# Designs tried in a protein design run: designed miniproteins, single chains, continued (4). Part 22

Each design is a single chain, and the fold is of that chain. pLDDT is the mean over its residues in the fold that is shown.

## One batch from the design tools (miniprotein)

Design m12730
Fold by ESMFold2-Fast:
Structure m12730 (fold): chain A 76 residues (1-76)
Amino acid sequence: GLSEREIEERLGLAPGTVSRLSERTGLARGDILRALQELVDKTTDPGAIAAGLRKRLGLDEETYLKVEETLASLKR
């Protein structure tokens, strides 16, 4: 499978995004990586990535907002 860095690069995410998502949300890195891998080559839009994570991981609203905030902060 793809490495963490290859997944981040193909999604247009900054290095360390998966680690920051895990730290801020409490989600397991492996769960985030599996969900992100399904989005590889489908999108590079942060909003679409956040929505994909919500769908795949069954995120509540609070966790979803933390994901959106984290992805938005790393694109600015």
Scores: mean pLDDT 83

Design m12731
Fold by ESMFold2-Fast:
Structure m12731 (fold): chain A 90 residues (1-90)
Amino acid sequence: SLDEVIEKLKEFRKHLPPELQEVFDEALRIAEDLRAGKLTPREVVQRVAEVARKFDEVIEKLKTKNPELAEEARQLFAEFVDELSRLANA
């Protein structure tokens, strides 16, 4: 559910370096705006694509320093993308 993804993002961000915390904060804002009914399906797709691009840029740095944490972040971010894409196409 969207609420479950929001809670997972909030908890996991505590373990991330600042650059990736900023990306997760942007993802949280998208999820919360969607939950509040503030986004059209097109806006969800666009904002998710933008935050995914930023995630890809930052995750490469973490992958070299802490590959296990990077994989956990990648899996949770994929869960976020999947849930929002599912809701945008509902």
Scores: mean pLDDT 84

Design m12732
Fold by ESMFold2-Fast:
Structure m12732 (fold): chain A 95 residues (1-95)
Amino acid sequence: VEPPVVTISPSEATAKVGETVTFTASVSGPGVRSVRFTVSDENGNVVDEATVPVVNGTATYSFTPTKAGTYYVSATGLSPGGEGSSRASTLTVTE
């Protein structure tokens, strides 16, 4: 079985420090039960990670940035047949 196909929305977002941004992963493929969301800063440091159950082909993740900067959010579908990752979404955070 091929790895799951995962897309993340929005592909670009802007927020202020302390403002919550919601990302939605859309998943296709057999046996996908959860999505792992990974948030990385501009230096490649992982600042948050969450595994969210898939409901009706989607998983939602909310992130509240504590520092201004550029963040990258990726979604990885988890299944017995393997992992499939989205392209990174870019979050630009201002004070």
Scores: mean pLDDT 80

Design m12733
Fold by ESMFold2-Fast:
Structure m12733 (fold): chain A 63 residues (1-63)
Amino acid sequence: MKTLLQKVEDVAKKYPGYKGARVYVERGELVIEVYVDPSKTDVKKLKEDLKKAVSGYFKLYVK
């Protein structure tokens, strides 16, 4: 079974400008951070693909 971080990376690494990702819990909420170059990455599509790939409620930041 893939870890949540591996699932996020498998989606995000397909995008040009992908720099890295981090998954953690803050104040009882799951947080997913993805680091990209916004000049190369379709941030809106990346957010949509990540929401489809990860089930449940989480905070998503694309930086």
Scores: mean pLDDT 77

Design m12734
Fold by ESMFold2-Fast:
Structure m12734 (fold): chain A 84 residues (1-84)
Amino acid sequence: ADEALEAFREHVERTKRRLEEALEIEDPEEAREAFWRIVSEANRWAVEFGQNEVSKLSPEQQEELLELHGELVEAVREAYERLF
């Protein structure tokens, strides 16, 4: 249970870092391509996590997961607004 929540937290941190790296790409076209690749990969990871790990979480851990998911959604939105 704790391992699943930790994996999700690591996923959020990793994705935020990758988005920040994409924003530092000097070529706007390459930056936008990196953005869509990151978002696509993050979505695939989240689908797999939802199917295999969410059922292992306590109600309290599910609440924390929703908060972490919200942080990720906001980071994606901010990156999109800066690139487009």
Scores: mean pLDDT 82

Design m12735
Fold by ESMFold2-Fast:
Structure m12735 (fold): chain A 62 residues (1-62)
Amino acid sequence: MRRTITLTVEGPAEDREYAETLLRMAEAIARTAFPDAEVRGEVVESDAEHTRLRVEERVTEL
């Protein structure tokens, strides 16, 4: 099986540096926990009041 982990940090523009730091931490954790997984990350600016981390996993069957 092939595992893909997608990390999305979404938040207001004023929290950009915080969002970038959160994404880097999440990527480091994901790569350490799942070394054989493909890890993708993105920061998305929105009108949300809070910065959120979304983690999505996809597994391709062999």
Scores: mean pLDDT 79

Design m12736
Fold by ESMFold2-Fast:
Structure m12736 (fold): chain A 94 residues (1-94)
Amino acid sequence: MPSKREQLEAHAERMVDALLAMLAANPDLSESEAFALIERMFLSLVELAKEAGFSKEEIKELIERVTERLLARVTDPRWQAAIRRAKERILEKI
């Protein structure tokens, strides 16, 4: 039976796939527009993790893991910059 961590990680993978589909559908998105989309995803993920009882350390690990998955799939340097900046900003809020 999947743990709460595994369930949230599976949900995070679905959120990543949805974000990647949105970026692919909108190739003209600026770094700032991409940043706003990525930050909203990270904020939603942080709130879901808090509601699931995750510690600050576990939330940070989850955000790092999601960031690595996004960077592995995104080749556009504008979007890579947006992903890194969104991660740093979210980690400051945790």
Scores: mean pLDDT 84

Design m12737
Fold by ESMFold2-Fast:
Formats: structure tokens, sequence, C-alpha cells
Structure m12737 (fold): chain A 113 residues (1-113)
């Protein structure tokens, strides 16, 4: 029961992240005036979606090693997308991301205490 619930939660989170990427991608690309940067972001998003689909399969199959490897890959791709898209975000969204990064660092400090 507990392992089945953890599996369902992991799959649910991955599916939500995939849906967010698919839903936000067209609006994000529309804000990028450089065609080469737009193509790079599209290619990164396609790779993130593919890696997320592979990660969901690894969770369903109980392949913990593949899950950990794919989790790292998805995280690395997400970080690259954030770096490439950050300059094109509205100032309010940049400020929100900066605040989230600060809160994340503060929470990490509290966990070590």
Amino acid sequence: MRKELEREIKIGVARIQRAVTLTTLPGMLKRIPDPEKRKKVQELADREIQATDEMIRAIEEGDEKAYEELMKKVHEISQQIQKETYPYLPPSKQQLLDNLTKTSKELEKERKE
C-alpha cells in the first residue's frame, strides 16, 4: 500500500510537470525574438518531455536506478531552459523566481540546523 501510494504520487507529479511544460511552452517561445534561441528552447523542451515520459515508465516498472538517472537528466534540462528563458520573462516573473530561489536557500539552511 505505501509503496503503491509513493509510485502514484511520483507519476502524478511527473505528469503535472509534463502538462505545465506543454501548456506554457508556446507562450514562452512567443516571447523569444531570436529564432536560434527559440529553436534551442524548443529542442530542450522536447528532450525534457521525452525524459519525463521515460522517467514515468521507470517508476511504473520499479526501475529505481533508471528513475534516479532520468530525474537528474530532467533537472539538468529544466535548469538549461530556465537559463535560456530567464532574460525574456516579465520582470514580475523574474522577481518571483528570484524570491523562490531565496526561499529554497533559506529552507536548505533550516534543514541543516
Scores: mean pLDDT 78

Design m12738
Fold by ESMFold2-Fast:
Structure m12738 (fold): chain A 67 residues (1-67)
Amino acid sequence: MKGTITLPGNEEAGKAAEQAARDAGAKASYTVDGDTVTLEIEAPDRETLQRAAIAASKAMLDAVDKA
């Protein structure tokens, strides 16, 4: 299953989100366009996708708050 998250952020936010999604058991990749981060998540099931999306979103928001 695939999901996409787009949030304000920088390259650090993208890296943090990618790592958080992977730690949740998903595959992830990110793209940065100016001040916007787009994260693509791929997971074996919907529950893993939801957990990865939540973890990634939290990591992105934490990174932006620290910047």
Scores: mean pLDDT 79

Design m12739
Fold by ESMFold2-Fast:
Structure m12739 (fold): chain A 95 residues (1-95)
Amino acid sequence: EVEKKLEELKKKKEEEIKKLLEEAKKKEPEKAELLELSAELLLAALRGEEDERIRELVRKIAELAGLPEEELERLIENALKGKELLHEQLRKEAE
């Protein structure tokens, strides 16, 4: 079943994201909070969480990074498009 293969691919990618997060936190511990939020955004996108959750995480990242409000809308749009592209790629790999 394509669904079972898709579930296994998602699990593998979640594990890779978590491993990269821990390695990045060791190299830049002062950025731990930003790295954790960035990883949570990727995990939320991978899990297919609601758009509102993606928007919430992008807002928190932008606020923590001190980005201007004008950049926020573009970042949210890019994150939502990234989620769609990620799911399209996962579906193609599961075929």
Scores: mean pLDDT 81

Design m12740
Fold by ESMFold2-Fast:
Structure m12740 (fold): chain A 100 residues (1-100)
Amino acid sequence: SLEEKIREIIDYAVEQIKELLSKYVDPETAEKIVKEIEKALREVFDDLLSGKISPEEAREKMIEKVKEIADKYGLPDELKEQVINIVKKAFDKIEELLKE
């Protein structure tokens, strides 16, 4: 149940990022960015669920990974900030679930 709800939040965040990037980035580059962000999200949440990192550490680590991926592919700062905001909202929802 908890793992399923977290998976739904991650999948929704990935869909939002894909929709955003599809408007401003070529399809091949957008696919590569989405794939790397999805992989990073899953790895960070696996670490969180296994107790290897705290929710705060998971949030910080994911924001850093998004910045690295955005810089690697040359995303404009405005687009990078929008992707970071989607990730932050996903973590807000997950942190709320973990408090229940």
Scores: mean pLDDT 85

Design m12741
Fold by ESMFold2-Fast:
Structure m12741 (fold): chain A 61 residues (1-61)
Amino acid sequence: PLEAVVEGAGATVRFRLDGDRIEVEVTGTPEEAGRAFAEWVRANAAALRPGVEAFLRKANA
């Protein structure tokens, strides 16, 4: 139910949630992708927070 595409100068980061599956595609240089992703996360923190927290909890479980 959450879909977003972040496009930077040389990078594209695409997120899509499909039930229990999360699709993430990254194109471009690592540096550009990192910057684009960081800015997108900051701009969309409220919508992303529950999903990111759930993933981090499972990663540390």
Scores: mean pLDDT 69

Design m12742
Fold by ESMFold2-Fast:
Structure m12742 (fold): chain A 59 residues (1-59)
Amino acid sequence: SAIELLEEARGDAEKLERAGVLLAIQGDDDTVALISAAMKEHDGDAEAAADAVLARLRE
């Protein structure tokens, strides 16, 4: 699931990028867009970006 991929990727920019690729392959464009927006908002901080997306998905 998107949540599981993001939890696994938390704190690692390379893992977060791989999670985004896997989600794109699955057709989850909404979560991919959330990851991209969060990375931009947090100036490439993968941990902060992953935490922000996880909070959004858990709502």
Scores: mean pLDDT 77

Design m12743
Fold by ESMFold2-Fast:
Structure m12743 (fold): chain A 73 residues (1-73)
Amino acid sequence: SLEEVQRELAILEAERTVLQGAIFFYQRLYERAKANGDEETAARYQAQIETLQKQLADVDSRIQQLQAQIRSL
């Protein structure tokens, strides 16, 4: 139903916001590590950012699919 699709969309949008926040904070930590010449720590934060970006891309794909379903109704 439209109600169920809208509920799922709201949950995914909340998840997207959390992932965007996490990426933002890890990017700040990455920048700090690079400024300090800590290449090992910077590489670890870069790997975490890439993992979170992949998760965000999955969530964004699901949101787009649900939005397309709403628009076609």
Scores: mean pLDDT 89

Design m12744
Fold by ESMFold2-Fast:
Structure m12744 (fold): chain A 86 residues (1-86)
Amino acid sequence: SLTPEERALAEKLYDAVVKNDIETALKIFDEIDERFPERADEIAASTLPVPYAFGLKEPVDALIEYLEKRELSPVARANINIARAA
């Protein structure tokens, strides 16, 4: 489970994605990566399946492309695959 601090950042990222604010979403991801570098991809990927299922494919795809430029954990990769399958 996410810590309260990780959850707050995940909620902030989720809000940017549902508002279709790709620029803000990527900036929030950079904040997550700075603060939790070993968990940033898992935290970010957890926010993707629901917005994607609701048709917000553009911001989700942009965030996935940004995430895929780095080494991803197996959990993050699984969440990305779930989002894309929706």
Scores: mean pLDDT 73

Design m12745
Fold by ESMFold2-Fast:
Structure m12745 (fold): chain A 92 residues (1-92)
Amino acid sequence: MEAIKLMEKGYEALLKYQATKDKKYLDEAKKAFEEAKELARKAGNEELVEIAERMIKLVDEVEKNPTQENISTALLEIQELLKKAKELAEKA
């Protein structure tokens, strides 16, 4: 539950990065996903840890090469990962 809310905050920050190109929002997205990973780890939810790790990796890829294509790809993949995370929460 709490980890998913942080994942949503990270996604929202990445959307703001796409609109503004302000690195502040990229940093906010990464921090939110890292916090989500730690909460998932403490909860013993390995599947949510893996989802958060993938989200962090996507943000790192955008930071290394911040092209519009990479940003759009990361947003689409993170949106799919969010749907999976929410499904996991509903089944628990």
Scores: mean pLDDT 85

Design m12746
Fold by ESMFold2-Fast:
Structure m12746 (fold): chain A 94 residues (1-94)
Amino acid sequence: MSKLEELVKEARERLEEAKKNNWSNEEILEQVKKLVEKALELYPDLPESLKAELEHRLAVFEKKVPSMSQEEALELAEKVVAGIAIAMEEFEAS
């Protein structure tokens, strides 16, 4: 498994635990933040456009989360994680 695949798998497993254990929206947001931070640490030479995309996806999620239910926050977190995975996989394939 690539380091990226392992990182994304860990994030998805933590979101499943969040659903099972009724984590707060703040704890769900923290897991998405950790994924972005670890991805940036793992790939320090990322193009500025891709760094901006990851940071933008996180910023949009952070802005929406306070007005969401836990179920809505989990659904959006899963979509953000999937979007980050696709963007990073396209970068690794290049």
Scores: mean pLDDT 80

Design m12747
Fold by ESMFold2-Fast:
Structure m12747 (fold): chain A 58 residues (1-58)
Amino acid sequence: MDPTVLAVARRELTELGRETGREDLAAEAIAQIEKAQSVAEVEAIARQFKREAGAEDL
């Protein structure tokens, strides 16, 4: 995977974790993203995090 995509995704999830107060879920999503093999997997992990953190409407 492109290291730039991973760096951007990690930063965005870290910010969303702080904004939603769900830094625990953000840490889990970041760990999953680092094991992801495609951009589509990164996007799926981010959507799952937003759903679980109650941030779908952000």
Scores: mean pLDDT 78

Design m12748
Fold by ESMFold2-Fast:
Structure m12748 (fold): chain A 64 residues (1-64)
Amino acid sequence: AAPSLGYQIVMSIVKDEEKAKSLTPEQIRELILNGDPSRNIPAMMPGIDENYLDLLIRGFLDEQ
């Protein structure tokens, strides 16, 4: 099956499967909404609906 959109987003940012799998839901939320300033990573979807963001995070966790 194709990876979830949440998994694809996290992997495009982190580029390390083991590191991505160690992320908490809150860290995933932060990466999508605000990026990672310490790594010069911009926000991916700053205007995303909160319910849709929750679905993306759940999809990522379900694929771990």
Scores: mean pLDDT 66

Design m12749
Fold by ESMFold2-Fast:
Structure m12749 (fold): chain A 58 residues (1-58)
Amino acid sequence: MTASEAVARLRAAAEKYGPEALQRAQDIIKKLIDEGKSFEEAVQEAGRRLAEEYGVEV
């Protein structure tokens, strides 16, 4: 997955699931960057986690 694709997925999630999803994505990205991940890696991982959280049935 490219960084551009990850950004597009985060935008789609924010539009579909609302401002809470956007805030969660930003928090995940910030924490991963603080841990030494690149911006590209952080955005890809945040997009993946949001897809899992909002796509998982309980």
Scores: mean pLDDT 70

Design m12750
Fold by ESMFold2-Fast:
Structure m12750 (fold): chain A 90 residues (1-90)
Amino acid sequence: MEELKEKAEKYKKELDEVFDRGIALLEQYDPRAAEMVRAARDASPEVAANLLKELAKQHPRGEEVQRLADEALSLARKYNELKEQIEKLK
């Protein structure tokens, strides 16, 4: 159980770092879109990652943001799966 918690914390930290980088890049092109992603992240990391990816497609320099969004979505899914496993062990 502790190992799963540590792994989940690691994925959450990586997810937060990836979101921060992607949002910072998006903010250079569209500050309003960046705020929308921040709000969505607090509610659902998966929804926020999909939103970041979609918004990034509209910007010529958004390829980096798209890649970060894909990474964030992968990490969010791994984090959610681990959280579900931890809850089942109770």
Scores: mean pLDDT 77

Design m12751
Fold by ESMFold2-Fast:
Structure m12751 (fold): chain A 86 residues (1-86)
Amino acid sequence: SALGSKETAEALLELARAAYEASGGVGGAAAAIAAIGGALDADLRNPEVPAEALAEALRRGAEAAREGGGEAGARAAIEGMEEAAA
């Protein structure tokens, strides 16, 4: 599944790291958990969702986290993954 791919795992780690650096421990952890939930929802909604599309959404989330903090990162990632799964 897309969730089990190297691309998605690397992108999730990038988002988690960016969120942790931007928001600190609790805020970073909450953002990472929210993004994992979004990825699960996307994969369950559309099992054919490409790993590259989830990874791109997660990397956009990492960029947003660096600019606006972990919550902004999680929101951007979830929005992108919802679009990819549509």
Scores: mean pLDDT 80

Design m12752
Fold by ESMFold2-Fast:
Structure m12752 (fold): chain A 88 residues (1-88)
Amino acid sequence: MKPLTPEEKELVLRIVTGEINKIKAAKSLEEAQKIAAEKDEGLLKALEQINPEVLKLFEEAREKAVKAKSIEEMVEVFEKLKEQIEEM
């Protein structure tokens, strides 16, 4: 796997952190699931342009988050995604 540049890594981590913050701010599990399921096509294209593997990891995290039983479990999914990106 080709490593991310420091700038690309910072940008992707900021995006994932933004998603975590939106999920934490959700008023209910249903609202959090809607946030996790929402496809921002512009964001997905930007991630693909940075690194297709990052897009794949982000989409896999979204699918896991939608199946989560609690907001806390959803946050854990995206926190693990942050750890994976930091290792890239």
Scores: mean pLDDT 80

Design m12753
Fold by ESMFold2-Fast:
Structure m12753 (fold): chain A 92 residues (1-92)
Amino acid sequence: SHQDLLRLIGRIIRIIGLLIDVERLLEEARRTGDRETAERARRLAEEAIRLAEEVIREAERLNDPVLLKQARKLLARARELLREAEELLEEL
């Protein structure tokens, strides 16, 4: 339905925004050595993973292969950024 599609698009936009924020926070944490900034990046990456998994489930329910592909790409990126945040936290 149009309502389901709009809701999924809104979640995708939110995930993209979270991933941009995580990348900025990781760059700042690497530059400053600030552990709290790295911890915030980790939390936002975890939130992006949760939202991406929700979008995957809904896209599967709607049988939408384009949304599924996009959601899986966002999930993969969120997991990569989470790992980068965890690796950085071990160095700080």
Scores: mean pLDDT 90

Design m12754
Fold by ESMFold2-Fast:
Structure m12754 (fold): chain A 78 residues (1-78)
Amino acid sequence: SMMDEAVEEIIARLEARFRRSFTAGAREVLREWARKELKDVSEEAKERLTEEIAERLAPVLAGRTGEITAADVRRALG
């Protein structure tokens, strides 16, 4: 669906921004959250949500390396 494609694009943008991959569990948590929060599949909505997630994830990822885990995503997003 267009919504699923938009969510995957947001995940890809976040991986590019942090230069890190999400674990399978993290991708699942992020997909569920993003589907609820994304108002539409416009570029503006995707860009806004990407920035919001990035701002919340950045402090959680500070001082650690490796993959972004489900626990990291839950801590960042609730």
Scores: mean pLDDT 87

Design m12755
Fold by ESMFold2-Fast:
Structure m12755 (fold): chain A 101 residues (1-101)
Amino acid sequence: SMRELVKRAIREITEYFGLDPQEALAALEEQLPTMTPSQQEILAILAEAAATNPSAEEIMIAALEALHARVKERGLERGTPQEELEHADAVLAEQIAKLKA
């Protein structure tokens, strides 16, 4: 479900919080041949956030905000049920708020 994919994405993003962003990206890129398409998309979001943000915290926030926007857009395109989109939206908003606190 979309909810489970979002929970996994948040976990993978937050597990790299406090690490050097370039080292975290290098570790993820080593796993690229075994990654699912969803994991590859998360890696791309992290790479873009790391290219445009200077600190690990800012990178995590930017990546989660980008994921939040993409989940909403692609969920609508795939006909994801509204309840699943609302749950994904709430979970992502809560994690972003927690990191900004």
Scores: mean pLDDT 67

Design m12756
Fold by ESMFold2-Fast:
Structure m12756 (fold): chain A 75 residues (1-75)
Amino acid sequence: MEDMTDLPLEEQLRIERERLANFLVEKLNEPELAEKLLELDEEWLENIDDNEKRAKLFDEQAKLIKEAIEKAKKA
Protein backbone atom coordinates (compact mmCIF):
# COMPACT_ATOMS: atom_id res chain seq x y z
CA MET A 1 0.00 0.00 0.00
CA GLU A 2 3.00 2.35 0.22
CA ASP A 3 3.61 2.05 -3.54
CA MET A 4 1.97 5.03 -5.22
CA THR A 5 2.44 3.64 -8.74
CA ASP A 6 0.97 0.19 -8.08
CA LEU A 7 -2.58 0.70 -6.87
CA PRO A 8 -4.61 -2.33 -5.77
CA LEU A 9 -7.20 -3.53 -8.30
CA GLU A 10 -10.01 -2.15 -6.10
CA GLU A 11 -8.55 1.38 -6.23
CA GLN A 12 -7.94 1.15 -9.99
CA LEU A 13 -11.57 0.13 -10.56
CA ARG A 14 -12.71 3.01 -8.34
CA ILE A 15 -10.73 5.53 -10.41
CA GLU A 16 -12.19 4.06 -13.62
CA ARG A 17 -15.72 4.30 -12.16
CA GLU A 18 -15.16 7.97 -11.25
CA ARG A 19 -13.94 8.68 -14.79
CA LEU A 20 -16.94 6.84 -16.25
CA ALA A 21 -19.31 8.72 -13.92
CA ASN A 22 -17.83 12.05 -15.07
CA PHE A 23 -18.25 10.94 -18.69
CA LEU A 24 -21.90 10.02 -18.06
CA VAL A 25 -22.59 13.48 -16.63
CA GLU A 26 -20.64 15.47 -19.24
CA LYS A 27 -21.39 13.52 -22.44
CA LEU A 28 -24.67 11.67 -21.84
CA ASN A 29 -26.34 13.90 -19.22
CA GLU A 30 -27.01 10.79 -17.10
CA PRO A 31 -26.26 12.11 -13.57
CA GLU A 32 -28.56 9.54 -11.90
CA LEU A 33 -26.63 6.62 -13.42
CA ALA A 34 -23.31 8.25 -12.48
CA GLU A 35 -24.53 8.85 -8.91
CA LYS A 36 -25.74 5.25 -8.55
CA LEU A 37 -22.38 3.94 -9.79
CA LEU A 38 -20.50 5.98 -7.17
CA GLU A 39 -23.00 4.99 -4.46
CA LEU A 40 -22.34 1.29 -5.08
CA ASP A 41 -18.58 1.95 -4.91
CA GLU A 42 -19.01 3.58 -1.50
CA GLU A 43 -21.14 0.66 -0.24
CA TRP A 44 -18.48 -1.77 -1.49
CA LEU A 45 -15.79 0.02 0.54
CA GLU A 46 -18.03 0.14 3.64
CA ASN A 47 -18.53 -3.65 3.40
CA ILE A 48 -14.84 -4.59 3.09
CA ASP A 49 -15.27 -7.31 5.78
CA ASP A 50 -18.29 -8.93 4.05
CA ASN A 51 -17.04 -10.92 1.07
CA GLU A 52 -20.54 -12.12 0.12
CA LYS A 53 -22.00 -8.61 0.08
CA ARG A 54 -18.94 -7.25 -1.76
CA ALA A 55 -19.36 -9.92 -4.45
CA LYS A 56 -22.99 -8.89 -4.97
CA LEU A 57 -22.12 -5.18 -5.03
CA PHE A 58 -19.32 -5.86 -7.52
CA ASP A 59 -21.76 -7.71 -9.79
CA GLU A 60 -24.22 -4.78 -9.59
CA GLN A 61 -21.42 -2.31 -10.42
CA ALA A 62 -20.32 -4.46 -13.37
CA LYS A 63 -23.88 -4.41 -14.73
CA LEU A 64 -24.17 -0.62 -14.33
CA ILE A 65 -20.75 -0.13 -15.95
CA LYS A 66 -21.85 -2.26 -18.92
CA GLU A 67 -25.06 -0.22 -19.23
CA ALA A 68 -23.07 3.03 -19.03
CA ILE A 69 -20.63 1.85 -21.73
CA GLU A 70 -23.56 0.79 -23.94
CA LYS A 71 -25.14 4.24 -23.57
CA ALA A 72 -21.77 5.90 -24.22
CA LYS A 73 -21.42 3.92 -27.47
CA LYS A 74 -24.81 5.25 -28.61
CA ALA A 75 -23.70 8.84 -27.98
Scores: mean pLDDT 68

Design m12757
Fold by ESMFold2-Fast:
Structure m12757 (fold): chain A 114 residues (1-114)
Amino acid sequence: MEEEFIEILAELLKEKLKDLGLSDEDLKLLAELFYRKLKELGLSEEDIKTFIKIYKESKDLEQLKEKLEKEGKEDRILKILASLLFGVPVDEEEAEIVREIIAEVIEEFNEKVY
């Protein structure tokens, strides 16, 4: 479950960050760092199961975005994940959380690639 979630995040990050030319190893590391930050914010086993389910049921990234946005209406952590992966609009407080996650992940990533 944890490994499958990280693999899905790495695939989604590969598409989002395709212009940066990151290796598959770097994308997996980024996915692991995002997963850790999301867990610190309260990402539950239930959230992970819901995300994996909608990913498997979605025919494309556009449908995945729509399904994740709908689930995010009742689950704040899934809303943050939708914003991180697809730029789904969130309130000012949630947007600040997303920016903090990105900044911390980039900092830790730069430290680990040495």
Scores: mean pLDDT 81

Design m12758
Fold by ESMFold2-Fast:
Structure m12758 (fold): chain A 74 residues (1-74)
Amino acid sequence: MELGEEAIKKGEEAAKSDEKKAAEIMKELFKLGDEYPELKEAAELLAAGVKGSKTETAEEDFKYMLELAKEELK
């Protein structure tokens, strides 16, 4: 949960610069991870990536991680 909050905050910072999609993707991923334990690993990896990533590539990285999480859901 705390890690998810940091990821959401990073997404919100990106949204201030015109990166609203990053925040939406982040919220969706953590919502899935909270409901499905199998997706927690994907959510944690994404949150760790946000801490080290720069805003310029955040949206692309988030989309890729979200796709991986959806594959695990299947």
Scores: mean pLDDT 52

Design m12759
Fold by ESMFold2-Fast:
Structure m12759 (fold): chain A 85 residues (1-85)
Amino acid sequence: RALEMAKRIRERLLEAGLEAEIFEIDLSVPREEQLEKLKKVAEEAKKKGLKSGAFSDDMSEESEEEVIKTLIELKEKALLLARTE
């Protein structure tokens, strides 16, 4: 599940001393509403200097580890977008 993946990534980032936030996106709402919420979240992330990433249930373990390594290397604050069904 995307939320569990985002939680694992957040935990790893927090262990590295970085800030990480999770934003859940309800996939059961209309796509137009989802896009509007994503746009708003992206604008807020830019204002706060947060790097955002979206996660799906089918994301590979390799992709998860690569995201973690990249965020740790850049030492950036992260906003993790978890899409829920």
Scores: mean pLDDT 61

Design m12760
Fold by ESMFold2-Fast:
Structure m12760 (fold): chain A 109 residues (1-109)
Amino acid sequence: LGQLESEMDQVIEEINRLANAAFAAGRVTPAQAAQLESLVDRYMDIARQILNATPSSEKTKKKLEILVRSMSISGDLLVLARVSTDPDVQARLRAIADRLNKEAMRLAK
């Protein structure tokens, strides 16, 4: 479990680093959007593994922690979509955020 949580923290740090670079540049490239999608997919895979490995006594708290983290990532993706001038990048980022929100809500149940 501790290794999975460390891997999740690393993926979140990489998402934040990439998002901050895009904000600083005032644009999101198609390559950055593709990297964000891969990182978010990896984040969701790790989140499922963490919940499966979490003891029942701690599961509710862990679900809430993952939900909060997922909502934060989704919010950042939606802000990046708004500052992007490329319609394909905007659509992709919104689609990633929507998938993340739906999966996070499903895992929280």
Scores: mean pLDDT 86

Design m12761
Fold by ESMFold2-Fast:
Structure m12761 (fold): chain A 96 residues (1-96)
Amino acid sequence: SNKEKIIEAVSERTGAPKEVVEKYFEKGYNEEVTSEKINASGGILSFARTPGVTPRVEDLARAVGVLYKAAEEKLTLNIDGKNVTITYEDILDLLK
C-alpha cells in the first residue's frame, strides 16, 4: 500500500524502527487537516531535504502523516509560495 511505502521510506530516512514511525505517522494523520498544518508539515519536509540534515522521526513521521491525509482528501499544499495538490508519489519523492 502507499501508506506502507511511505512508512518504510521514513524508517530508512530517519533510521527509526517502523513501529516508531507508525506511532508518529498516526498522530499526524489523526490531526485536523488545516492549511496551517499542511504548510507547517511542508516546511518540515523542506527542512529535512537540507544537505547533511538527519530529520527527527517525531517531526518527519508526523509531518508525512498530515500530508498523507491531505493527499487522501485531495487537498492543496503551499510549497515555496505555490499551491500544489499533494499526491502519495510527491510524499515519496520528498523523502529521497
Scores: mean pLDDT 77

Design m12762
Fold by ESMFold2-Fast:
Structure m12762 (fold): chain A 89 residues (1-89)
Amino acid sequence: MEKKRQELLEKAKKLGEELMERFENAPEEELPEILLEYVEKLVELHKELLEIELDEEERKKKLEELEKFLKEELEPALERLLEEVRKEE
């Protein structure tokens, strides 16, 4: 249970890193598709996290941890990358 939760968090972090690299190499026309793919993968990770939790309190705490990672690590990274792409124009 705990190992699977940690695995999902690691997948989310890796997804963020992969997105930064893809955005750096992708033309602006492909950014919406990359974002859509990211959202799709996030939804899948969220569902997997919910499936491994048996207690509602534990589910809420782990979802908050994932959301915090997304908000503090992933969203700022994506925002910075988008700003950088916009500057090149």
Scores: mean pLDDT 68

Design m12763
Fold by ESMFold2-Fast:
Structure m12763 (fold): chain A 83 residues (1-83)
Amino acid sequence: SGLKKVLEEMEKILTPLEEELEKIKDEEELAEKIIEVLKENKNEKGVEYVEALLSLKPYAEDGSPEAQEKGRALRAAFVKKLE
């Protein structure tokens, strides 16, 4: 699976920095740091994955059935794009 390979490559890059990342308590700051590290390691697919997850967060936090359905559809389309 393309998604599995993206996640495995991200894990290889982020695992050595786990202690530094765990110190970041703000979710937005943590996401920005992860994107920065992935860009420095030229993992463009990892950057696309994290940015897609961030773009879906408002749909997941919106309790309306319409927003949740739209968020699931966008996530499924993105996962398919990574394969």
Scores: mean pLDDT 72

